# Designed miniproteins, single chains, continued (5): the designs that were tried, part 40

Each design is a single chain, and the fold is of that chain. pLDDT is the mean over its residues in the fold that is shown.

## One batch from the design tools (miniprotein)

Design m17455
Fold by ESMFold2-Fast:
Structure m17455 (fold): chain A 80 residues (1-80)
Amino acid sequence: SEEELNKKLDDILEEAVGRVRELEAQARSTGDWRAFIDGVIEVAREAAEKALKLIDEYEKKTGKPISREQAIKLAVLAAL
């Protein structure tokens, strides 16, 4: 369902934000902000790939494209 997809996308975003917070804490401790940026890029890539898989499964099962709101959530994950 659309509601289930929305919840899963929100769960992926929450997990990604949590990982970014951990990376920020590490960078604040070490002063290695380059490692922070590189880590955030990897988190964003993994989160976007998880979201893309869910979107593909949803579209295949329903025959319907994702909503604009869902597309924006995907963009936010990729742009973290």
Scores: mean pLDDT 87

Design m17456
Fold by ESMFold2-Fast:
Structure m17456 (fold): chain A 73 residues (1-73)
Amino acid sequence: MSVEERTERLFEEVERLLREVEEAVRRGAPREEILRLLDRASQLLVELMGLPTVDVDRFQELFFRLQELQDRV
């Protein structure tokens, strides 16, 4: 698998997890469930940060969304 294919897959997974967090927050899901989803998204963002070629603007957008959601919980 190429670095480019891996990078795109990780971005798609983070975007999906952040959407799940937003939905969970809107539904008033238990804080423990929301924190578990946030932890998973954070782990994938750390993986993205370790890759040699990353779309910095896309990474920053997802990272700021993660931080905003963490601050809301």
Scores: mean pLDDT 82

Design m17457
Fold by ESMFold2-Fast:
Structure m17457 (fold): chain A 118 residues (1-118)
Amino acid sequence: SVKVVQSGGGTFAEGSSATLTANVSGVDFSKSSVAWIREAPGGGARGVAGLSSDGKTVSYGEEVKGRATISRDFSKSTAYLHLSDLRAEDTGVYYALVGSGDKPTRLAFGNGTTVTVV
């Protein structure tokens, strides 16, 4: 019943910025954790950013530290991933993951959004 709808993908110039969005329904987003992962074109998924349910714990993958910002708007039930200074290695399919609270429970995945850096 949890639905995660993503947008903000496309083709971007190296050195530019992108903002990916994930709109969440079917769950109380104010009690949900959010993470973003990237699946590279050659395969392999890695963590990009994470935000705890209370908003107090934030983590970033080392490849994007200093270039990524994760945020959310509870009133709009929307999570954001802002990426600056885009690099060719940022190319991939980005998935938003939403968990109920911070328990190791079943995650809801977004539909994915493709980012291509040229």
Scores: mean pLDDT 83

Design m17458
Fold by ESMFold2-Fast:
Structure m17458 (fold): chain A 66 residues (1-66)
Amino acid sequence: SAKEEARRLLGEAFEAARAGDLETAARLVYQAGKALGLPDEEVRRLAELMRTDPLAALRELGQKVQ
């Protein structure tokens, strides 16, 4: 399902962020948001949030896949 795919991508984004690879984490957050069917504007915002405040981005996206 779209939620299962987004949850998988969110997990990968969490690991990339933990490793300090915020560009990979932002790309994965973008892909997860797209999988969830979020508007392009929202997906762009979450990816940018990942670069500036990774915990906030992961928390917001995590709530959408729960």
Scores: mean pLDDT 84

Design m17459
Fold by ESMFold2-Fast:
Structure m17459 (fold): chain A 70 residues (1-70)
Amino acid sequence: SIDEELKKIEDETSKKLDEAISKNDIEEMIKVIEEYIKKLEELIKKYPDNEIAKERLELAEENLKKLKEL
C-alpha cells in the first residue's frame, strides 16, 4: 500500500538525516534529502492522486533549497 511505502521512505530518510545532523554534515544532509525527493517522485508516479506524497515532495524541495543557501 502507499501508506506502507511512504512510511518506509520516511523512516529510512529520518534515520539517515538524524545521523547526518549528529555529525554536522551538511553535504550528507543534502544527499539524503535529494534521495528522499527522488523516492517521493517515484511514489507519486505509482500513486499520482496521493496529495500527502505531493505535499511531502514540496516541503522536501523547500528544505533542500534552504540547506543549499547555508
Scores: mean pLDDT 85

Design m17460
Fold by ESMFold2-Fast:
Order: structure tokens, then sequence, then C-alpha cells
Structure m17460 (fold): chain A 57 residues (1-57)
């Protein structure tokens, strides 16, 4: 499994637990890794999830 995808899943799990601070950290890592891998689709998903998680802080 792609490392970026692994961090995206960790972010979603953190949100489900109500840990928005941890979710933001995981989504930031997912976005960074997706950009490094050239995965534009995953980068967009990670960026959208990051924005939503930040709104809840």
Amino acid sequence: MDKAAQYLVKGVNAENKGDYKKAVEYYEQALKLAKEAGDTGLAKVAEENLKKAKEKL
C-alpha cells in the first residue's frame, strides 16, 4: 500500500475518534507524500480532508 494512502487512512481514523489535531497531522503527511509521488488524485483528497479537519479546530 502507498505510504500516502496509509496516512490518509490514519487521518480518517483519527477524525472518527474526534482527534482533529492528530487527523490534521496525518493529512499533512498524506498530502506531502502524495505530491512527492506525483499522485494528483490522492493529493487533492488529502488537501480537501485537511481543510475540513482544520475547520473543526
Scores: mean pLDDT 83

Design m17461
Fold by ESMFold2-Fast:
Structure m17461 (fold): chain A 57 residues (1-57)
Amino acid sequence: GIKAKALEDYESKSSDELTLKRGEEVTILSQVNDDYVLAKDKNGNVGLVPVSKLQEL
């Protein structure tokens, strides 16, 4: 997977999404569509994240 960091705090809008804090590192597992990736946080939680909220490392 590709490593990325959160550009800002993001609160999940549904059970399928990850909640992130600014600067938190995630691993991108797959691109779901043009707006969302499936990512894994450092604790092993997996969920959808808007691509606009991430910076690839």
Scores: mean pLDDT 83

Design m17462
Fold by ESMFold2-Fast:
Structure m17462 (fold): chain A 58 residues (1-58)
Amino acid sequence: SELREAMVRAGGAGAAAGGTDGSLALERVRAVAEQMGAHPSDDELEGLAVEGAIRAGV
């Protein structure tokens, strides 16, 4: 899904921007989800943020 890839990439970009707790990655994923009209749960948002951070190598 293009939406899922966009959220994962956003999480990776947030993680790369800084922060050790993933909060910035989470905020980026949430912003993309809201823009695209998706309604993932908090657990789903966290999972996407973590996956993005791993892909970004952070």
Scores: mean pLDDT 75

Design m17463
Fold by ESMFold2-Fast:
Structure m17463 (fold): chain A 59 residues (1-59)
Amino acid sequence: ASERQLAALKAYNEGRYLAAYLQQYDAAVKAYKKALELDPSFVEARLELAAALQRQSEL
């Protein structure tokens, strides 16, 4: 993977930590959007973004 793809993976992992551990969905949304900015083809980040946006509406 390129350095940009590795940076996208790091942002994705930070989003997962924010959503799963801290339940900070606003911050998780920002992290997933950053991952998609770095790698628009990152399908897992797109799916997690959709889930986090849904969870965000609960708060």
Scores: mean pLDDT 82

Design m17464
Fold by ESMFold2-Fast:
Structure m17464 (fold): chain A 77 residues (1-77)
Amino acid sequence: MAARRQEAIAHVARAAKAILDGDYETALEHFRRAGELVGDPEGAERAAQEAIDLVKKGASNIEAATHAARLLAPLIA
């Protein structure tokens, strides 16, 4: 359990970096992997979709990455 959560945390960090870099496809892949590792793929997909939608609506990549991290925090805490 703990090892899977640490791996999920690493994937969330990589997803956030990908959003900051403007690489939304890579971010989506890392969010999906994190969701699989913590047993909540639905929550992870929702977080990814909301972050991408924020960027499409004119939010910064930093704001989108922060929003996704907040949605995923309960899964990896």
Scores: mean pLDDT 76

Design m17465
Fold by ESMFold2-Fast:
Order: C-alpha cells, then structure tokens, then sequence
Structure m17465 (fold): chain A 73 residues (1-73)
C-alpha cells in the first residue's frame, strides 16, 4: 500500500541523511552533498506517497542543516 511505501522512503531518507552526517564528520563535502541530495529525493518520494507532514518537515529541516554544514567544509 502507499503508506507502507511512504514509510520505506522515510527509512531510506534517514539512512542517507545519516551517511551524509558521517561524510561531514570525515571532512568529505562532495560525498556529504551527494548523500544529502539522495535523502532529499526520498523525502519528496515519501511526501508524494502520503508520509506524515510532521515527519517530512523534520527531515527537511535536518537535510537543510546538514547541507549547510557540508557547504562550510
């Protein structure tokens, strides 16, 4: 069902967001940006599949924060 698919996309978004954070810690801006963009795509897929707005908004905020950190490297 669409809701199960939305949850899958949320999980993938969180996975790539975490990989992006690890890349920031490692000082790898290109890798960090690549992963955060993948996370953003999965967040959009989750929204399109009907994911809860609260969870989508939280992930979007975290993505923006990590992207800012990556660009500062």
Amino acid sequence: NAMAKAQEYIEKAKEFLEKSREAVKAGNPEEAIRYVLKAAKYVQDALDAGAPLEEVEKLRQEIADVYREAKAI
Scores: mean pLDDT 87

Design m17466
Fold by ESMFold2-Fast:
Structure m17466 (fold): chain A 77 residues (1-77)
Amino acid sequence: AELSEEEREAVEALAEADPEVLAIGAAAPPTSAEEARAKAEAARRLAERAREAGLEEAAEQLEANARLAEEVAEALA
């Protein structure tokens, strides 16, 4: 399911606390396997923090996004 506005704002706050994750997440769609893997790593890191904050639905969505980014990396390799 799509994240609610409240969940999205909470995830954005968590990402803002990690400038590297925020920068990677805000970047344009990846054009290389390395960029796609960086997005997957950022999504997994954010998912872990979301789980720690009790945002289970957001964490599941972020883990799904990480898996998709890994598939993109495989396709671009």
Scores: mean pLDDT 71

Design m17467
Fold by ESMFold2-Fast:
Structure m17467 (fold): chain A 70 residues (1-70)
Amino acid sequence: MKAKLEAKRVGPGPGWVSGAEIELKDEKELEDLAAGKTWNPGKGTWYSPGAAAEARRQLKKAYEEVKKKK
């Protein structure tokens, strides 16, 4: 499964989410990333609290869309 992060600047200051396509092993990994349990800042983000929160928000939305398409 693939999830795409949109390139986005978060707030004023040095916060970025870099645009990246993330290859996920399975739905469990997507769920864990969306919940922030196993988030790796090296997966297309500049690690700051705001950037990590935005990336998790995007991944959570992707996970919910996958669940609705059963």
Scores: mean pLDDT 59

Design m17468
Fold by ESMFold2-Fast:
Structure m17468 (fold): chain A 62 residues (1-62)
Amino acid sequence: EADRLGQEARRDALQAGFSPEAADLIGQGARLLAQGDVDRARRLFAQAFRLAGRPDQARVAA
């Protein structure tokens, strides 16, 4: 399921207008979050949203 969640998050990010690089980071972050690695997921999301110019979305619930 973690792989599926990562693929879905990447697809959704691409549809939302994120670059392929940012979408890849969002997909990896979603996969890590599903596996319980919240800290690494948070860092990947922060990097992705910074690349996309959306720093307000870089934070996740912990």
Scores: mean pLDDT 73

Design m17469
Fold by ESMFold2-Fast:
Structure m17469 (fold): chain A 60 residues (1-60)
Amino acid sequence: DRKEAEKVAEEIAEIVEQLSPKQREEVKKKLDEALEENPDDVLKALKEVLEYAKELLKEE
C-alpha cells in the first residue's frame, strides 16, 4: 500500500517538524531500526515509527 505508506510518512514528517533536534535524531534511529526489523513490510515499520514519534511529542 504505497499510498498508505506515503500518508504515514507525511504524518511522521509533520510531527518531526514539532520535535527538538535530539528527538528528530531518535525518530531517525527508530526508523532505521524498524525498517531492519520489517524489511518486507514498510507500512508496518512506518506505523511503529509514527507511534514512537507521537510518544516523543507527548514528552513536551
Scores: mean pLDDT 79

Design m17470
Fold by ESMFold2-Fast:
Structure m17470 (fold): chain A 71 residues (1-71)
Amino acid sequence: EKEKEELKKKALELDIEAGLYLIKAGVLKVALKSEKDPEEQEKLKEEIEEALRKARELEEKAKKLEAEIEK
């Protein structure tokens, strides 16, 4: 079924994008550990939270597509 293949591809694209946000969060966490300025630490924490939030949102979208395939 063509529709299932297209949904699988879309879910994979969302998973890849979520993975990129998780990598970004990881890099920012490493930067946070070496940061000495409290103001910059707060900015890094906010960026980490935003990246993790985006990754979660994309994972949720992928799960909804997975549920659509199961219909």
Scores: mean pLDDT 82

Design m17471
Fold by ESMFold2-Fast:
Structure m17471 (fold): chain A 64 residues (1-64)
Amino acid sequence: MSDEELLEKVKKGVETALELAKQGKLEEARFYLDILRHEALKLNAPEEVLELIEKAIEEVEKME
């Protein structure tokens, strides 16, 4: 998977998780982001991709 392709997939995943959080499904959003982070780490994703996921997790945590 190219870095561009991975970044695009992560952006879509983050968007989906944030939509779930806005619907009040905070547990589902957090779980989804946790899986995205695990997958990104396993693929040795660039720091930019990991930062995107971490910021999204922090945003969801603040909604609790």
Scores: mean pLDDT 79

Design m17472
Fold by ESMFold2-Fast:
Structure m17472 (fold): chain A 66 residues (1-66)
Amino acid sequence: MKRVEVVKTTAADADAARAAITAALEAQGYTVIGTNSATVGDTRYASVVAEKGDDLVIHVVSEAAA
């Protein structure tokens, strides 16, 4: 059974924040299985999906409205 965790984070640069989050997840033994980017209105979103055994993490980063 997959244990799914959805994490939402706000950052000044969504793509850079996703790269840092990806590195942190890989350091914890997660394997990245997918990434996605989307722009909704003027807000950039970047996401990463990573798994480790039965754990699945979906991390979504949105750019802060300045």
Scores: mean pLDDT 80

Design m17473
Fold by ESMFold2-Fast:
Structure m17473 (fold): chain A 57 residues (1-57)
Amino acid sequence: SMSQRIEQARLMLELAALHAKSEEEKERNLQKTADLSIRVLGISEEEAQKLKEEVLA
């Protein structure tokens, strides 16, 4: 379902944030992971950007 894909995208973003060694790397990693979630999971650009911003906060 779409809800499961959104949850998977959030987990991917949280893992990417955890792996980052600096705030700048975190921002870059999260953008790359958001782009990947659109491509692989088929979530919308708007949803991916929203999830990225929530994880950055």
Scores: mean pLDDT 84

Design m17474
Fold by ESMFold2-Fast:
Structure m17474 (fold): chain A 104 residues (1-104)
Amino acid sequence: AKEAVELAEQGKLDEAFRKAIESGSLTALALVYAKQGKYDQALKLAEREIALYPDSADAHTVLGYVYYKKGELEKAKEYFEKAISIDPTNERAKKLLEEVKKKL
């Protein structure tokens, strides 16, 4: 899960996809789809992860990223704030939250 998410953040989408399938990581697969512009698929997978694991900081970060890419900045902010409340060490959510705040 963590390894596949890191690979997707680095833009290594083919390797991230392979690791996500191998590990069953819905969050990493959702991030790969989001980075490919497949936002509906990304939302569906991240929402499924949150339904199974409500305290998944990475899944909330992926939802925030998708809403940010769609221009829904208030929703993006809410999801990044939720991710940080779950895991204050989530550097991705912190960085993306700062980017959203600059555009609000």
Scores: mean pLDDT 81

Design m17476
Fold by ESMFold2-Fast:
Structure m17476 (fold): chain A 95 residues (1-95)
Amino acid sequence: MSKEEAFKLADEAVKRILEIEKTKSVEQAANEARRIMKELADKLDDSLTNRAAISYAAGRIAKETSKEVALAVAQALLDRGVVPEDAKNLIERLK
């Protein structure tokens, strides 16, 4: 997968989460966001480029969504061992 494709998949995941947050409750949006980010992580292998794309998506979610959705995403990434330092920093910042 190219760098451009990885970041495009990351952007699509973030856009989907933002759309769900507009139409559903915060609890439902948090559950869907966890699922979407797990699916993104599963599609992207553990290459440097793909870790950068996932980190980028997590950063956008932290900035552009509610604290509850952002915390749910960060916890899901940490639980899977995906960009764990970035995920831990997000959890600490969003407390």
Scores: mean pLDDT 80

Design m17477
Fold by ESMFold2-Fast:
Structure m17477 (fold): chain A 96 residues (1-96)
Amino acid sequence: TEKRKLYYEALEEMKEYLLKAAESSPEEARKYAELAIGHAKGAARLAAQSDDKEALLEELLRAVEEAAEKMKKAGHTEIGEEVLRKVKETIAEIAA
């Protein structure tokens, strides 16, 4: 589906911004994390409109959990936890 292609584009943009966040100063990391959250919410919305909704939302959650762990190792624990929390909230809203 076209939405599946757009989902993976959004997922990759999220991953790219989270990688930048992990490599940045705390101020820059928060900026990149907010951009990543935007892409994650976009990916979740696209997943909701796909035949593979549950699988794509699980994939998104796993990617965010991995990124949050990397941010914790980079010293951005609070920002990583905020990203994970906000994405989980969006997934829960879509699942309802």
Scores: mean pLDDT 86

Design m17478
Fold by ESMFold2-Fast:
Structure m17478 (fold): chain A 70 residues (1-70)
Amino acid sequence: MEELEAEIEAAMLVMEASVLLIALKNGKAVSDEELAKLRERVEALAAKYGEDHPEVQAARAALEEVEKAA
């Protein structure tokens, strides 16, 4: 159950990160608050499931792409 929850939470984070990344690539403004909320959610996922969890690593990689584009 918790493993499925990690997959769902990570998939949602990756999807949200993809939306922000597309917006940034099209020259749209993404607020510092939106980036901070995404970062906070990735850190919460890492704290709950562990940094080495594959789903946590996927979410962190997506966050890094957004931060590099911002």
Scores: mean pLDDT 78

Design m17479
Fold by ESMFold2-Fast:
Structure m17479 (fold): chain A 60 residues (1-60)
Amino acid sequence: SSAEREKQEKKREELREQAIRFARGSRVDEARRKAIIDALKQALNLSPEEVEELDRLLRG
């Protein structure tokens, strides 16, 4: 249902925002940035486009 999809999207957004804040709070090198992206890709089943967007956001 739409409600279930919205709930999943909210969880995804929350995890993404937390990861971005964590990365911004710590000077994140490329290896650590890649590890964060890989972990989120596995946990949230991100598309290649979402992975690229997340990398751009983490780079600042």
Scores: mean pLDDT 72

Design m17480
Fold by ESMFold2-Fast:
Structure m17480 (fold): chain A 63 residues (1-63)
Amino acid sequence: SEAEELLRRALEAARRGDLATARELLEQAKDSVPAHQYEGALAALEQGPAAALAALDDLIRSL
């Protein structure tokens, strides 16, 4: 799905340490994922790259 592709691109950006791009891509997928999981992924981005990678991977697996 388009949301899965956006989240995969966000995961790749987070791997590069580009958390700003990861956040932008996550925002584009916002309406296609459960609100609680979206908020959790945003919080993980604030914690840093390792947390962001784990949260984004989990979100993709949950789709």
Scores: mean pLDDT 84

Design m17481
Fold by ESMFold2-Fast:
Structure m17481 (fold): chain A 111 residues (1-111)
Amino acid sequence: MERARELAQKRIDMIKASSKSVKSAELKEEGDTVTGTVVTVTDDGVEVTITMKLTKEGDSLVVETTITTTSAGKKTTISWRSRLSEEGKDRGGLPASTLLEEEKSSVTDLP
């Protein structure tokens, strides 16, 4: 719990430090899961929402990151999952593409 919370807070702080306009930053702790959400706005008015969900699995920390960018009415979402050793080493799991919309989130409709 402490490691997940600290890592989420550090990530939020890093995003805030690198962003000029931060609209909101929230960190929610729910039992064994920590969720951090940061909403930033670029100078062009593009809204970027970054959501990080950290879950403890045994000795490892599982990080699910979702970045949603909204521009000119178009929404682009990219998500990835990374597993970190509890030691605090972060391996990004960064995909080659910055944007993926139709492949992943375009049809995520429920119920």
Scores: mean pLDDT 67

Design m17482
Fold by ESMFold2-Fast:
Order: structure tokens, then C-alpha cells, then sequence
Structure m17482 (fold): chain A 93 residues (1-93)
């Protein structure tokens, strides 16, 4: 169960990276790349360590990175990654 929740957080973080990359403006590429790196960390924590705590921290970082992208895409990306982080935090208890 914990590993499944960690993977869900990683998937939501990856979706946040995709949304940030689609946001308008030149900062979208940087925000998308930063969120993508954090999503990769979440995935690694989930797959290699089964760590919901590690996945939660990486998803939180992805949310902050995605939130820097302008417009609705950046906001939606941040919300997706934050939801994933919360799911993983609950599973880590």
C-alpha cells in the first residue's frame, strides 16, 4: 500500500512537470525541467525504496517548481503535485 501511494505521488509530480512545460512564456521550459527532475526523484523513491516519505518530499518540490510556471497550467500542475505529496504523506505514517 505505501509503495502504491508513493507511485501515485510520483505520477502526479510527472503530470505537474508536463503541465508546467505547456504553460505560456519562456519560464515554462525551466519550470517544467525543474518539476521533471523532482518527479524523477519521487519515482526513484517509490520504485527503489518504496518510500512514501521520499516521494512526498520530491512531489512537494515538483509542486513548487510547477507553480512558478505562469497561467492556469502552472497552477494546475502545482495542485496536482501537492495532492500527490499529501497522499504520500498520509501513507508514510
Amino acid sequence: MEKEKALEAAEKAREAAKLAAKAPGKQSAISGAAAGASAAGAYASAEFFGSAEGAARSAEAAAKAAGRAPGEEGKKGAEEAEEGAEIAREAAK
Scores: mean pLDDT 81

Design m17483
Fold by ESMFold2-Fast:
Order: structure tokens, then C-alpha cells, then sequence
Structure m17483 (fold): chain A 56 residues (1-56)
């Protein structure tokens, strides 16, 4: 299940806030032990977050 904090981030992303998508992607990469400054990983995670937000 989604935390309330993550749900609020997804709602912002659904509203078209690209900065929220990028910030959330960086947080998830850092928390997962991946490089949050890797441009390819950042784009991939941000794209997945946008897909998940639109699917909800």
C-alpha cells in the first residue's frame, strides 16, 4: 500500500508537476542505494512514477 506522503507526491505528478516527479525519483533512488544523480536512472524512475500516477 502507498504511504500518505507517497500518495501526495503521486497526486502532484498526476497534476503535471515535473519537479515533484524528479524529486520523488531522486528520493527513491537514494533510499534504494542507487545513484540519485545518474541521469538515465532518474529519467527511468521519473517516467515510471508518471505512468503509475496516470494509472491510478
Amino acid sequence: SLSPELQAKLDAIRAGDEAAAEATARELLAKSGMDPDNPALLRGVAARLREDALAA
Scores: mean pLDDT 76

Design m17485
Fold by ESMFold2-Fast:
Structure m17485 (fold): chain A 61 residues (1-61)
Amino acid sequence: SEELFERYLKRVDELVETKSPLEFQDEFARLVAELRAAGVPEETIFRIAKHGNEKLQEKLD
């Protein structure tokens, strides 16, 4: 659902804000694995991954 998508985006934003880049990469990989295990569609996982990578890049710039 859209509510679940928004919840995951919030978790990703928090990880970008609170974690180092290395810690973010590890936690983000774990999150993606959890989403796949939970049966979240690959398109939704891709959207979440894109958001997280863009947010991390913004923080590093």
Scores: mean pLDDT 79

Design m17486
Fold by ESMFold2-Fast:
Structure m17486 (fold): chain A 58 residues (1-58)
Amino acid sequence: MEVKEEALKRFEEDLAAGKDPREVLSEMTKEIKALREKDPEKALALMEAVRDYVEKHL
């Protein structure tokens, strides 16, 4: 699913822009919570992207 790759690229761009990795993670967690009710498939893809992000950067 392309959503996971797009999310990971966005996280890396946010880090390059000087955002705190923990702040980026917090924003993604809020987005996932909102999406769980509206689009469970996208929420799952974002959860996987967040997990990969944490493993690589935190």
Scores: mean pLDDT 75

Design m17487
Fold by ESMFold2-Fast:
Structure m17487 (fold): chain A 71 residues (1-71)
Amino acid sequence: KAEAEKLLEKGKEAFERGDYKSAVEYFTQALELDPENVEALLNLARAYRKLGDFEKADELLQKAAEIVEAR
């Protein structure tokens, strides 16, 4: 839990400075620790869109929607 939260914050910091590649790496690591973290899925999708990977972004958004609907 605490490790996933730290990785999520590092990913957000990387994204804010325009380092989308590092943001993807941090958000991916956060999801490895917490696969249903909706915030990490949404931020990872946003980072992939900035890198031009719209297909991957759409897949992540769909997964986030499924998790939210299951709640």
Scores: mean pLDDT 83

Design m17488
Fold by ESMFold2-Fast:
Structure m17488 (fold): chain A 86 residues (1-86)
Amino acid sequence: MKKAEELEELAKKNPEKAAEYLLKAAEYYLKAGDLEKALELLLEAARVGTPRQAAVALGAAAQIYRKLGDEEKAAALLAEARALAA
C-alpha cells in the first residue's frame, strides 16, 4: 500500500489535484481488496472533484457497495453518477 499512501500525501499537498490523487489511491486500495479505505477515498474524491471526476468516483463507489451487498446504496450512487455524466 506504500504507493496509495504516497498518493494520499500528494492530495494533501496539492489541493488543486486532490481528486485526481484520491482516485488513483482508491484504485490501489481496490486492487489490494481494502474496500473500506477505497470507499472513503472515492467519496472524498467525489466531494472535491469536478462533476466528471465525481461521476467516476461515485460509479466506482457503487461497485464497492454491490460487493458489500448494499444494492440500494449502489443504485443511488450509480444514478447520481449518471446524472453528473449527462
Scores: mean pLDDT 83

Design m17489
Fold by ESMFold2-Fast:
Structure m17489 (fold): chain A 73 residues (1-73)
Amino acid sequence: MQEEIERLRKRELEHRLVVLYTAKGLLDAAKSFYEELIKKGINVEQAKKDLENVDKTMASIDEEIKRIEEELK
C-alpha cells in the first residue's frame, strides 16, 4: 500500500528530473550559441537579451531540480 504509492511518487519525480535536466542541457547549448553570437559581433543587443532570458530560465530550472532532489532524499 504505502510502499507502492511511494515508489510511484519517486518514479514520477525521477521522470520530471529527466525532463528538467534535458531542458537544462538544451539551455546550455542555447547559452553557448548566444555567447558565440556576441563574440562574433552578430546581433549583439538581441543576443544579450536572449542570454538573459536563458539565464533566468536556467535559474528557475535549477530551483525546481533542487526541490525535487530534496523530495527524493
Scores: mean pLDDT 83

Design m17490
Fold by ESMFold2-Fast:
Structure m17490 (fold): chain A 63 residues (1-63)
Amino acid sequence: DELEELRKLLLEAGVPESLVEALLLKLEGKSNREIAEELGIPVAVASLRVKQAEEIAKEILAS
């Protein structure tokens, strides 16, 4: 349940659900293209969401 605990932590910290979903798919080993297909969004949007979520998560986990 590591991914479920991470999901809860990020959502409680105020991270938007759209960013959390993209990050969790990335942590499952999916590429930005695969994330885009699964979420029904353009690859550029998936890449941006993953990058933003990673940056925010790093700041939260550093505290």
Scores: mean pLDDT 82

Design m17491
Fold by ESMFold2-Fast:
Structure m17491 (fold): chain A 62 residues (1-62)
Amino acid sequence: TRAQRLLDEVSEILRKAFQLDDPEVRKELIELAVKAIEALSNGDFDKAEEYVKKARELLEKA
């Protein structure tokens, strides 16, 4: 489902975040992951996808 796909992406973001040495980037990734989970919990899939997208862009730059 769309929710399962987004949860899988959030899990991947968190896994990669904990592999980073930069505590500021790691903190921001965790905050984005938490916001994505909150959006999913509220049924706001568009917001969840936006937070996931921001996290992926941050990971690509790190």
Scores: mean pLDDT 83

Design m17492
Fold by ESMFold2-Fast:
Structure m17492 (fold): chain A 60 residues (1-60)
Amino acid sequence: EEGTKMGLANEAVINGDYEKAIELLKEMGLPDEEAQKWVETMKKMIELGKADAAAVRAAR
């Protein structure tokens, strides 16, 4: 296991475990609002990547 909580939070978002990602970010000292915003941003980036890979024919 890697000791970087930011990397673990990113993996949690990719795996759909948003609660775990938020918890890890808060353990790093981020306020709840900033942790939520970070997770929301990562979710949008992942969805954009999926849409692009599917020739923008994927659902949004």
Scores: mean pLDDT 71

